Designed miniproteins, single chains, continued (4). Designs and how they scored, part 63

Each design is a single chain, and the fold is of that chain. pLDDT is the mean over its residues in the fold that is shown.

## One batch from the design tools (miniprotein)

Design m14166
Fold by ESMFold2-Fast:
Structure m14166 (fold): chain A 84 residues (1-84)
Amino acid sequence: SDEEALQNLEKEVRKLEEEAKNGSEEVKKAVKDARRALEQLREAVKNKAPKEVIEQLENEVMRALLRARHLLAQEKAEEAKKKA
């Protein structure tokens, strides 16, 4: 269901928000962009938007999550190299 998908995406964004708390401004911005995309999707689901609109917004959330994950992973890898 759209509501179940929304709850799963909320958990993913929340996890990234916690992991990025002490991250760079670039990582924090990417996570904030994912949060904004998720809120747009939530509003569309709440307002019973057309399926096509919901699918487009789900794709935007997925792209934002992938970008945030890539940036966070790159930052963690650089931090690990400096400690080793």
Scores: mean pLDDT 84

Design m14167
Fold by ESMFold2-Fast:
Structure m14167 (fold): chain A 67 residues (1-67)
Amino acid sequence: ALNQLLNTKPLSEVDLEKLRPQLVAELMKTYNLSQGKSEALLQQVQAEGDPNQPLIDNILKILPKVV
């Protein structure tokens, strides 16, 4: 499940490009972001994210910088 992947796998083990459409849709729904802001958030996670932390922790750390 997507939720399990976000909470259990470190960022280095997540294929962000393959999951990008699903992650954009989830960010738009969960955080009420535009498509552009959701895509910018994922781009910053990919560039600045901690590869040893789960994807959700990376999202929450960067979210205040893009909203």
Scores: mean pLDDT 76

Design m14168
Fold by ESMFold2-Fast:
Structure m14168 (fold): chain A 69 residues (1-69)
Amino acid sequence: MSEEEKKELFEKAKKAIEKLVEQGIISEDEGRKLEEEIRKILNDESLSLEQAEKKIQELLMRAVLASLS
């Protein structure tokens, strides 16, 4: 995965996190923790672009489900 692809995925995920915080689904602190976990996923050179995107989507979905329980 290229550095440009990593940046694009991170910005896309960051916008999704910002929306979740604005909607009150997660706290701003939880959003910061999600950004750090996404950075770890993007720094895993063994993952393809598609695999990284899937892991990010799963991470965001788990955060939403945890906030609703």
Scores: mean pLDDT 81

Design m14169
Fold by ESMFold2-Fast:
Structure m14169 (fold): chain A 80 residues (1-80)
Amino acid sequence: SSEEVRRLLRQLEQLLEEMEEAVRNGDLERFTELMGELARLQGEVDDLLPGLSPEEQARASRFLREVERRVRELGREVEE
């Protein structure tokens, strides 16, 4: 449902904040753990996408792309 997707997207935003904090603290173990949780939440969103309107699917897909971009940036930062 649209409501459930919005809930999951909010959870992804919160998870990104936790990942940013883990990187800031140099907690690579926590960052790796959160990467697993991120993949799970992304999978849940993907499972719900076919049941959404085209407008809602486009919005969710755009958000997921932005999440992927931010995670990629954080991953580069933890390498050093």
Scores: mean pLDDT 82

Design m14170
Fold by ESMFold2-Fast:
Structure m14170 (fold): chain A 108 residues (1-108)
Amino acid sequence: MSFLTQKVIEVLEETARELEKIAKESKNPEAKKQLRQMVDVLREGIRQLRETTDPQDQIDILDSLTSQVVDLFREASKYMSPEQRKEVKEVLDRTSGVLFQAKLMYEQ
């Protein structure tokens, strides 16, 4: 596995842990369900990245993962408090910045 892929996996694992914590603290069953689906999608993406060595396939996995997480966040946000939406958005914004930089490096 490349150093870049390992760093991307570390960031995604941290994101999954932070989202799982928010899900556990959520009192709304639908918000909890959608947040756990985000965690499951992230963990599946991590598994695919660990098994993939081709840079284009790695980019495709990251694009699919980003799209799925954004869609789940839009759905989950309907059931979240404003404070919880802000917390989740801050986690995803940090992750998105790192993934964007990683994709640029994969294209080189």
Scores: mean pLDDT 81

Design m14171
Fold by ESMFold2-Fast:
Structure m14171 (fold): chain A 81 residues (1-81)
Amino acid sequence: SAEQEEKVERVAAEAVHLLLTHNAPQEYLDRLKEIVAENRDDPIALARKMIELLEEMAEEYKGTPLGERFRRLAEELRKVV
């Protein structure tokens, strides 16, 4: 649905913003861009792949505000799959 697509796009944009503003490793930005490019035609597959990456980043930054934000973004995407 359009609402699901908008939520996925919003979460992707916020994840990019968080990675850029916190000087996160370029690898995470590259992986996020690849996930988006590979799954452009399937919002549900895109959401599932983004959840996996967001949970990986949340674990990497566990115990920090950044990790908590990635965890919350993953939880938001779980509502659309």
Scores: mean pLDDT 84

Design m14172
Fold by ESMFold2-Fast:
Structure m14172 (fold): chain A 94 residues (1-94)
Amino acid sequence: MEKEKQEKIERLKKELAEIEAELRAIAAELEARGVTSYAEADAAARAVLDRGVELQLRGAELQIELARLLGEDEALIEEAERLLPELVAEYRAA
């Protein structure tokens, strides 16, 4: 495997780890606030939820890119890309 491809894989893994750490911090904050749904959240809690959604979208994009670089099943990757907008809509509807 080329050095360039390996360096890109390592960069994506690092960015994903940073996103996962930030998402864990957001989840802990929402749990401490007793937030169970977007619709019932106050303005401050909604801002935290919106940040969480942005990070989940970024994380999903990076995971899809990493999966392609690793030669994972393209059909499964395409299905994940298709479902992403629907998952965001469901999250905001809750």
Scores: mean pLDDT 73

Design m14173
Fold by ESMFold2-Fast:
Structure m14173 (fold): chain A 94 residues (1-94)
Amino acid sequence: KKEEAAKLAKEAKKLAEEGLKIINDSMKKGKPSSEEEIKKAKELIDKASELLNKAKKLLDEAGYGGEAQKAYLEAGIALGMALISLGVSLIASG
């Protein structure tokens, strides 16, 4: 059902935003992210990606529309931002 897809997308968004926050907080301090901070952020981002893939499968089967599609798109944007910030942090620390 679309409701299940929306719940997975909302969870994915939350995890992606948590990962992004770890990276942004580190960068705001003017220091490269620690290996531990990068690892934690990566784990959150990887889990967000997995949940978003599950939400996509449900939407492909049930059809796109309404709140479920909106939640999926918002989660995709959050994940994209987190991945870009993670990449920048990895370049800065390497």
Scores: mean pLDDT 78

Design m14174
Fold by ESMFold2-Fast:
Structure m14174 (fold): chain A 112 residues (1-112)
Amino acid sequence: AAAPPVRGALVILDKSLPPEERERFLQRVADLAARAGIDHLEVIEISDDTPLEEVEKKIDAAVDRLRAALRKHATSPEEQAQIDADVDRARKEALELAKKKETGIVFVTYRA
């Protein structure tokens, strides 16, 4: 088989969740990341009072870090372009979760 794919994830977390629920969600994220072989994870905390422009800024900063981390595993310009496309998709999905005030995980998959 080919080398295992390098994977990243973006996590949108509503900070208004009760501390027990936040801890359980983060534990499930850590467990899932370990089982799924997630190499790079970015967590973005939001609240009901966070302006959309600030949420977008937080997502963009996390996306830039995720993109830089995943691009280190690219061996060709074509693989870099695929990472950019997958990361751009993940950004859009993360932004939609944030707009809906939903907690969730958005996976980015890169072929090794």
Scores: mean pLDDT 77

Design m14175
Fold by ESMFold2-Fast:
Structure m14175 (fold): chain A 72 residues (1-72)
Amino acid sequence: MSSIQQQVQQAVDKLNQTSQQAKQAGMDDLSDGLNRISQQAKDAVNQGNYKQAQQLSQLGIQTSDSVNQLLS
């Protein structure tokens, strides 16, 4: 995979893990938000929009970190 595709996959994996934790905590809106970022990043890669895919991946990692801090 390209480095961008690997970065997106790492972000998607982190978003999915954090989304599941948020859902288990009863935070459905946060879970849905994390899933939306994950889908947008995948869509950007599929469309060949690698700049947007990188930006969404970075946003996804930052958002996941913020949600994990909130869950702590």
Scores: mean pLDDT 84

Design m14176
Fold by ESMFold2-Fast:
Structure m14176 (fold): chain A 66 residues (1-66)
Amino acid sequence: DDDLRTIDNSIRIIRRAVREGRMSLEQVKEVTQQLLDSYRSQGIPEEILRYLEERIKEVLEEAEKQ
């Protein structure tokens, strides 16, 4: 639950930055890759990692449409 909340907050911040034109697709890819790599290195459960991957796909899709 805390992990899901942290993911939601991180994605919300990134999504806002994308929508406001403050973050490019390249920057989104970099930040989201770093976030995913960090979670993978910590041994987070697969279900939480899949949730993170789905949120990342959504924000990348939004960034690509700009």
Scores: mean pLDDT 82

Design m14177
Fold by ESMFold2-Fast:
Structure m14177 (fold): chain A 74 residues (1-74)
Amino acid sequence: SENLELLREQMEQTIELLSKYVSQEKVDKLRALAEKFLEALENNAPKEELEKIWRELQEVALEVEEEIRKKLEE
């Protein structure tokens, strides 16, 4: 899908930008989960699988926000 290709490109650009501010470990986790989520969408995975992946993505996103916040504080 053209929409999925655009979403993938946007996610890659966002992760690349974040890579300047967060640890490589967090970048790798975000990239892996984003890729997994996109594959699940492409394969019309069940809602339960999408929710599980999204939950993991949200957890890592919170860790990324915390890391950025700490860097901006000092």
Scores: mean pLDDT 81

Design m14178
Fold by ESMFold2-Fast:
Parts: sequence; structure tokens; C-alpha cells
Structure m14178 (fold): chain A 72 residues (1-72)
Amino acid sequence: ERPPADIPRLTISVDELDEETARSIATRLRALSERARIGELVVRAGSVTPAAEELLRRTAAELGIRLTIEVL
């Protein structure tokens, strides 16, 4: 027996965090949450659209994940 994987922090870097990129991240985050407990998601981006930020914040909240978005 082994406990499920625990991921304290997951970091993703993208040039632009638009709605399509956010949807891709959200899909992967949901899939990963089925196999592991994720504490925090850090997204580093050169630019962020309001729609992308809202989508990721909603997804992170639904999954109980702390979200940090860093604009570079």
C-alpha cells in the first residue's frame, strides 16, 4: 500500500495566459487532482487575460488548490 501522491506546489510557465491556455491548464489540473493532492498552483506568465484568470481561480477553488498568478 502507498498513500496517493502529494504535490505541495505545481509551477507552470507560459508566455501568455489566455482563455485557451487556461482551459488546457484547468483540464490537466482536474486530471492530476484525480491521482494526487495538489496544495498550490503557481502560474508564471508574461501576460494574463481577465477571462483566463477567472477560469483558473474558479477551477482552483473547486479543487481546493491555492492559486498564485505571477505576471512577469
Scores: mean pLDDT 81

Design m14179
Fold by ESMFold2-Fast:
Order: sequence, then structure tokens, then C-alpha cells
Structure m14179 (fold): chain A 67 residues (1-67)
Amino acid sequence: MSFEERVALLSKLIREKADENGKISAEEARAILRAVGLSEATADALVDRFGEVVDADKLGVRAVLEL
């Protein structure tokens, strides 16, 4: 999967999983990061920075930098 394809998929999955407050659960955030090709260890480390509730916009920015 190209970088552009991974970014497009990341944006789509974040929009589908974010609630009306722009929040994603830690479990859903890990699943999204793994779907775009990040390892379980990388997904866990990235999500752990947010705690139990993940800001969708911040997740998107941080994940793109790790792709």
C-alpha cells in the first residue's frame, strides 16, 4: 500500500469511528492504526500517549507522521 493510500484509509477510518465529540476509544484507535499497516507495538505506543480516550484530529496528525 502506498503512503497516499495509507493516508486516505487512515482519514476514512478515523471519520467512521470518531463520535460527535471527535473522540475514538483506545481499542478502536489501535485497530485503525493496525489497519493502515502499523505494527501492534507502534499502535500501542502511539495510543498510550492519549490514554483511554483519543482525540481524532490528534490521532490523524500523529499517525501520518509515523507512516
Scores: mean pLDDT 81

Design m14180
Fold by ESMFold2-Fast:
Structure m14180 (fold): chain A 68 residues (1-68)
Amino acid sequence: DEEGEKLLAEIDKVDPEAAARLRRLYELASRYGLEEFAIEQMKAVVEGRLTPQEAIDLITQAIAKALE
């Protein structure tokens, strides 16, 4: 997805390790129908509304909930 890749590229400029973790989470989230949710959290990071760690935590929690 072009939008997801653009957001990951912006985060990578600031925090390459967080961007790598978010890429793996984005791929996993897409398998469980959480792609749009992951994009929303990544947009919030780019906009300065969330830290990369907060986005990682939120996406991880959403995936964990989907696995219940």
Scores: mean pLDDT 85

Design m14181
Fold by ESMFold2-Fast:
Structure m14181 (fold): chain A 91 residues (1-91)
Amino acid sequence: DYLTNFGQGLTLYGQGDYQGAIDHFDRSLQLDPDSPLAPSAYLLRGRSYFRLRQYQQAVRYFEQSARLMQQLGIGDPSVPQRLADQARQLL
């Protein structure tokens, strides 16, 4: 269930287990890549990589989140765009 994996990813992110969060967001995206939660899963994956100081990975997933938000008309693409810019300054 994509919702269960997304929820577990959120719980692990809140606990500071950023690798565990990434693994569950990845599984959520694999189970339902067309989910309206997909932009949020990419955003949280980017935030998790940012916390792990993997800034190149963070940029990639923030940009993917922004692109999906623009394409689907869901969320605010300026949020992941600003986070991508912040991550690029740390490269």
Scores: mean pLDDT 87

Design m14182
Fold by ESMFold2-Fast:
Structure m14182 (fold): chain A 70 residues (1-70)
Amino acid sequence: TKVVIDESLSGLEISDLIIEIYHKMSEEAQKKAKELGDEASEKMEKSSEEERKKLLIELAKKIVKIYEED
């Protein structure tokens, strides 16, 4: 099933979607997703609320690609 990230979703809804997808991944895919999450987290700590949502959407799209390739 093709997963599409709706950019109109709230940050909380996008975060919940990421967590749901993460738990459905293989151990190898989870490792890749965690590395991306750690990188995004470092950037988000230095970012405004609006920039955090943009970074969260970018993270979600990358994690979805890993999930689709898993």
Scores: mean pLDDT 77

Design m14183
Fold by ESMFold2-Fast:
Structure m14183 (fold): chain A 94 residues (1-94)
Amino acid sequence: MKEDEKLLKEAVERLLGLLRKLGERVGVPEEELEALLEELRKVIEEVSKKIPPSELLEKLDALFQAKAPELAAARSAEEFKAVFNALIAEVKKL
């Protein structure tokens, strides 16, 4: 695997881990949280076919930085899921 591809894979796994912890904090059911994490992983994998790993890494970091305050401020499972689905939609546009 190329260096950039390895860095992207590691960054994606760290991002998914952080999102899991944030979802658990607000009580998102495990089954629903796993489904959201798997959908985000698949969407990232699909967009990785269209743009270089280094560019995708920068775009994912920018999107996460934009959504992180909203995800951290979520007070309920429903609010968290809404922000997470918005993040997935933004990744799909890449």
Scores: mean pLDDT 82

Design m14184
Fold by ESMFold2-Fast:
Structure m14184 (fold): chain A 66 residues (1-66)
Amino acid sequence: AVEEELRKRYAEAQKNKDVREIAEVLMEKVRIYGSEEERARAEALAPALIAEAEKNAEKELEEIAK
């Protein structure tokens, strides 16, 4: 159920090009399935991961525009 819910959220986020929601779904996977150490690491890296995801979405939009 949870894995299916996360998969649906991820698909919706990709469909809408919602980079922030994509990052949120990936963080939620770590929160649910990860260890306490993995959650702490993900939280420390979250700003960088969100920034990278936003940059990747911009690149994808630029490729579509060309």
Scores: mean pLDDT 67

Design m14185
Fold by ESMFold2-Fast:
Structure m14185 (fold): chain A 80 residues (1-80)
Amino acid sequence: SAGDEKLKEHTEELLKKIDEIDEESEKNGLSDKERSILVGEAMIKLLEEEIKKHKDDPELVEILKNELELVKESLEKAKK
């Protein structure tokens, strides 16, 4: 896809951040559901920050916005 190489760094950082959040959530004794909600919320925040970082690249911004929408839908399902 058009944004694959530009998003590689973002994807790698996002995965690392999710792993870090997951490990910290486990250390704090959070349930799987609580951990999943926190990961989803952090993922949304990271995507919003990436959108701001790349605001001068409209094609990349649209790709990130699409991902953000999917994450928001997934989080809403997790919350019920």
Scores: mean pLDDT 76

Design m14186
Fold by ESMFold2-Fast:
Structure m14186 (fold): chain A 108 residues (1-108)
Amino acid sequence: MEIAIELVLRAMEEAGLPAELIERVRRALEALRADPARRDELLAAAEPFVQGALKTVLALEKVLRGEYPNKEEQIRALEKIEELGKRFGLPEEYIEEVRKRKEELEKE
C-alpha cells in the first residue's frame, strides 16, 4: 500500500492541489494503511474528494498486489504506474518493486 499512497500524494502535489487537502488525504490513507479492515468505514465517512483518493489507492493496490482478471491488462497498468512514479519522483526502491512485480507476472 505504501507505493500506491506515495504515488497518489505526489500526483496531488505535482497537480498543485492545496496543502490542506493533501494533508486530509494523507491522514485518510494512513488510517487505511494502519487498519485495512476499516476500509468500508473510512470510505463511508470520507468527503467526496478523499473518498476518490481512497478508491484510487485501493485500485492501485489491486494492480500492485492483487489478482487481476487479465494479466496483460495488469502488466500495462504496472508499466503506467512505473512511468508515473518516475515522473513524480517516487523513491527508486518503489520503482524497482513495481518493475519486479511486472517481471514476475510476465514470467507466469
Scores: mean pLDDT 82

Design m14187
Fold by ESMFold2-Fast:
Structure m14187 (fold): chain A 93 residues (1-93)
Amino acid sequence: GTANVSVSVRAVDAPGAKVLSSEVQQGKKGETVTATVTIDSPAPLTVTAEVINGGFEGEKVTQTLTAPRGTVTAKFTVKEDNKDGIVRFTVAA
């Protein structure tokens, strides 16, 4: 089977931030899947990506985005290919 990943984006104290796009990969056990979000913001942002549920493993990734637009990509390994997961991107100014 393949594991599905869903993206959840949470804004914390990031007024005017807007998610423009989100893309995710499906993968088999042992493969690396990529989750990507593109964000528009009037101010620089800190974006943190982490697995909050599911059959995926990866380190918490933090990246600073420069206004007015930036993209964050996070990579995770599929641990179980019949267990869906959630990757959360937390956006803060």
Scores: mean pLDDT 75

Design m14188
Fold by ESMFold2-Fast:
Structure m14188 (fold): chain A 95 residues (1-95)
Amino acid sequence: SKKEELAKKILKEVEEAKKKKDVKLSPKYEETVLGLYEAAAEFDYDLFKNASEEDIEEKAEELKKTIVPLARIDSKKADEIVEKFVEELKKLAGI
């Protein structure tokens, strides 16, 4: 499904960010990855086909709340993941 594909893309971005810093993962990183997967899986594609930039920003804020454990460990990685998620949502909305 498209929700599953988006969840996999977000998970891939998290894994690529981890590899760039060659950092040993903590349990908090695993929890954050699962939270990202769940947030992406609950995403409503029909809402985002006609989404405004404001709708996309609101969803990005929800994602930020889900990744708070990662943001406390590595704020730059958290910001990069949110930016990638916003880019994917904009593509879906045709922005």
Scores: mean pLDDT 61

Design m14189
Fold by ESMFold2-Fast:
Structure m14189 (fold): chain A 81 residues (1-81)
Amino acid sequence: LLRELAEALRAGDIERAREIAEKIVESLPKEYQEAARKAFEKMLEIARQGDPQRGLQAMATTLLDELGLEGAEKVLAIAEK
């Protein structure tokens, strides 16, 4: 899903990126869903401004800030499926 998300962001397809992000959040344990939703919302906002790479970086940083290293790694591992 992360690959598909990155492709949608690179294409400027914010609507598709949002749908993929929602699928990722739904795949997460409930305790991670709120932080992941916040991270993806920040990512989409930055990508909408024309910087998808910075959007992805902001998502990773937000996950680290909200969940710590272990939580962020778990979210990203699930999203890679």
Scores: mean pLDDT 79

Design m14190
Fold by ESMFold2-Fast:
Structure m14190 (fold): chain A 57 residues (1-57)
Amino acid sequence: DEAAALAEAGRKSDEGMVYAREHATEFARLNASDPDSAEIYRELAVKAGLPPAPPPP
């Protein structure tokens, strides 16, 4: 039971990270003109264990 619960929590966390990553990408596109959005994304990415935002072209 405990092992199954931990596995379920881990799977849900992974799905949450994928979901957040996809939504962060869409949010970045919509708010590309606002540099404050890039700072917020970077801080959220660090907390969620996601890679940092790519450097600007």
Scores: mean pLDDT 57

Design m14191
Fold by ESMFold2-Fast:
Structure m14191 (fold): chain A 95 residues (1-95)
Amino acid sequence: MEEDIKLAEELRKKGEEAEEEGNYAEAALYYGKAALLYLQLAEEDPENAAEYLRKAAEALEKAAESYKKLGYDDMAEELLKIAEELREKAKELEA
């Protein structure tokens, strides 16, 4: 779990670096991998699930932005939809 948290943070930072360099394909890949790890962390740690779901949503929103830069609008829309669903789940868990 601790290793997965560090890896998710590292992947998110690599996504940010790739985005700054204009490498949107690499940015989308790293943000997507970070989101998957945050989703796994939400399943493994129910007490912190809301926080991990929000982090997964943030990563998917960043991946979607990168896909829009690449012209993959349909993919970006699907990722934004998933991100919204994850944010709603996070709110429900904190209620």
Scores: mean pLDDT 87

Design m14192
Fold by ESMFold2-Fast:
Structure m14192 (fold): chain A 67 residues (1-67)
Amino acid sequence: ASPEEQEAGRLVLKAEMLRGLLRGVNPDAVNAAEPLWRKLNDALADGDLESAIRYAEELIEELEKAL
């Protein structure tokens, strides 16, 4: 896998872990982040790793603020 694929994969895993934690303590924050999750998944489906990394970073930032 390319370095970009590895980076995107690591960020997606971090975002998934944060989403899992927040579902138990702040489900409203998880729901508010749904548009970013959709953008991330669309970018991944399109193979647009640059956009996927950007959306994953934005998503992680928003989820970390909600903890």
Scores: mean pLDDT 86

Design m14193
Fold by ESMFold2-Fast:
Structure m14193 (fold): chain A 85 residues (1-85)
Amino acid sequence: MEEEYEKLYKEYLEKYKKEAEEAVALIRADPELRAALDVAAAEELLPVVAEHVAKAEAALAVGDEELAREHLAKAAAAQARLAAA
């Protein structure tokens, strides 16, 4: 159970961390996005969102809906902080 969760978490974390890094790179490359968004907040918060989404996906895959809900709430809080920046 724990070994399955850790394996899935690492797999999802690799995927979502890469997506977060690509999103930050796009914000840095696009002058319109750079003017509209706090780049420093995106660099700090997008990896936090990615980590909690990865944990939620891994939790759902092993049937731990309560753990998934906890991590989705933390991801949503990080997204709200980014939107407010």
Scores: mean pLDDT 80

Design m14194
Fold by ESMFold2-Fast:
Structure m14194 (fold): chain A 79 residues (1-79)
Amino acid sequence: MDEIIEKVKEVLEKYLSSEDAELLTELIRVMLQSGASVEEILEFVKEQLENLVKQGRISQEQAEKAYEELKKVLEEIAK
């Protein structure tokens, strides 16, 4: 668990501010601990990244790269 969360944080910190990366990492951690599926987590992440683009905090390209890298990390824990 901790290793996956650390990788999630590393990916998000490449594209997001430290504050936004910390917040989104913590939300992903809570979802994983509550038994949310990888698909549910990825849908949530996509919505959060789209909101950050809408607010002008990150570019569309940054959101797409963050999503694809997170998808790879989270799918590694799926069967």
Scores: mean pLDDT 82

Design m14195
Fold by ESMFold2-Fast:
Structure m14195 (fold): chain A 67 residues (1-67)
Amino acid sequence: MEEEIKKLEEEINRLRDLKATLQRLLSDPAVSPEEKAQLQAHLDTVDSRIAELEKRLNELKEKKEKE
């Protein structure tokens, strides 16, 4: 459980770093509108994944506190 919590926290942090990178690229005038559309789709996927992992992390933390 400790190892699972740690792995989820590390994955969430990596996805948040990726999100920050995607947001930076979306604000870059050198990136084409077509590439920005692809980056936005990728950002939406990353946001969904973060939400799923945060939900799982909370469930594991609650389970640990009750044991």
Scores: mean pLDDT 81

Design m14196
Fold by ESMFold2-Fast:
Structure m14196 (fold): chain A 64 residues (1-64)
Amino acid sequence: SLHTMVLTALKEHNLPESVQDYLIEEAESLAEGYIASGLADESLLPKLHKMAIDILVREILAKQ
């Protein structure tokens, strides 16, 4: 699930749990945008979530 992916990423990258809700909301928003635009279907949702989390974590580490 997205929630489990986010918790795993927080542990892996030593990010505070205060970032959890932000990562969940932004990853959901990015995945929804891809599906709504017809660029991906619902079967790719776990992959879209993982890609979104990886991008967001990279951005957080670069700015904090």
Scores: mean pLDDT 80

Design m14197
Fold by ESMFold2-Fast:
Structure m14197 (fold): chain A 74 residues (1-74)
Amino acid sequence: MPSRQQIVERLRALQAELRALLPRASPELAAHIEALIRGIELVLANADTLSQEQLVALLDRFEAGVAWLRRQLE
């Protein structure tokens, strides 16, 4: 199981990847990307109040969302 620090670092990496994808996106996909960026920002702002299990579940959801977006942009 990843540590809290590792989860936070992975969330930051996903956020950076989403920002890098944004210029390539259609307006519809841009809205999805911006929603995911906002979601990650909220999780990072509250990381100290969330359990490790909650952070892992949220990371998994964001990873799935980014994987879906990568497929849409190909």
Scores: mean pLDDT 83

Design m14198
Fold by ESMFold2-Fast:
Parts: structure tokens; C-alpha cells; sequence
Structure m14198 (fold): chain A 93 residues (1-93)
């Protein structure tokens, strides 16, 4: 399989562990994303993207806990993995 897909799966697993361990809160993630939108610097935008990934993982885990159908959970996971793979490919140069 492609290196970008493998790396995206690794990032997803690490993000899931951070959320499950309570290392990040939705409030912190929102603050980082807002700062990225306000500052528009490369550094702030990169942190904003990382916060967006963690926020999406948080929402997926909460939806799963609330009994959202497996098909919907898989759809959201696939979308996030595709976004991560695209980000990694763009960063390669």
C-alpha cells in the first residue's frame, strides 16, 4: 500500500489514543483552529490542521459511543484518512 496511506493510519491511531487518554479537549482544539483562521500564518495553519484532525477523531469517538451506525462511523474515518493522506502528499516537497 502507498506510504501516505500507511502514515495516515498511524497518525489516526496516535490521535485516537490522545483523545481517549484525555490529552486534548474540544475547547482547546477550537481555540487552536480559531487562531489559525485569525493569524493565517503557515505555522498557525499547520497547528489548525492538526487540531482539526483531533477534533474529527473526538467527534467520531463520541458518535460511536452514542450508537451511530457503523456505516456512518466508517464513512467519517475514511474521509479523515483521505484528508491526512492528501496533506502528507502535499508536504512531501
Amino acid sequence: MEKAKEEAEKIYKEAKEKVLNGEVTPEELRAIMQEANEKQTPEALEKGFEASVLGQVYLILQAEKEGTPKEKIEEWEKKLLEELAEYLLKKKE
Scores: mean pLDDT 77

Design m14199
Fold by ESMFold2-Fast:
Structure m14199 (fold): chain A 77 residues (1-77)
Amino acid sequence: TPSLLESSQEMVKTLREHIRENLSREQVERIEELVERVLNGEISLKEALQEIAKNFSEDDRSIASLLISSALAVKEL
């Protein structure tokens, strides 16, 4: 049985693949920039989620928010 870390890493991978296949290159680059900034401690998770809420459709917000939250959780494990 996969550990929580392994399961979270697979979820992040699946979410990244989904985003790259279903969103525009510009949207993907913006989401990955927010992920990097959160992981580097440049912005809080809350600030990244607010930026997504401002700039993305409802469907895209859910997926982008889940990716950023999951990536941060994996880093903290």
Scores: mean pLDDT 78

Design m14200
Fold by ESMFold2-Fast:
Structure m14200 (fold): chain A 77 residues (1-77)
Amino acid sequence: SVEEEYNAILAEADARLQAAADAGDLAGAVATLRETREQLRKLLKENPDAPESLKKLIDETIAHLDGLIAKLEEEIA
């Protein structure tokens, strides 16, 4: 299901972000966030008939990731 794919994407991202944090790898963290954002955008594009509540949750998650990427990129610059 779309919900199972969404949960799998987030679980993978959480594991990768923890590994990046443990390594002090800010560039790797940004790359993971960007990749996760693209996976979520693709999930929405491929599932236009998904429940509106789930689409809203995915959109809110993408917006949150956009904010995190901007903050981390500011720290690297």
Scores: mean pLDDT 88

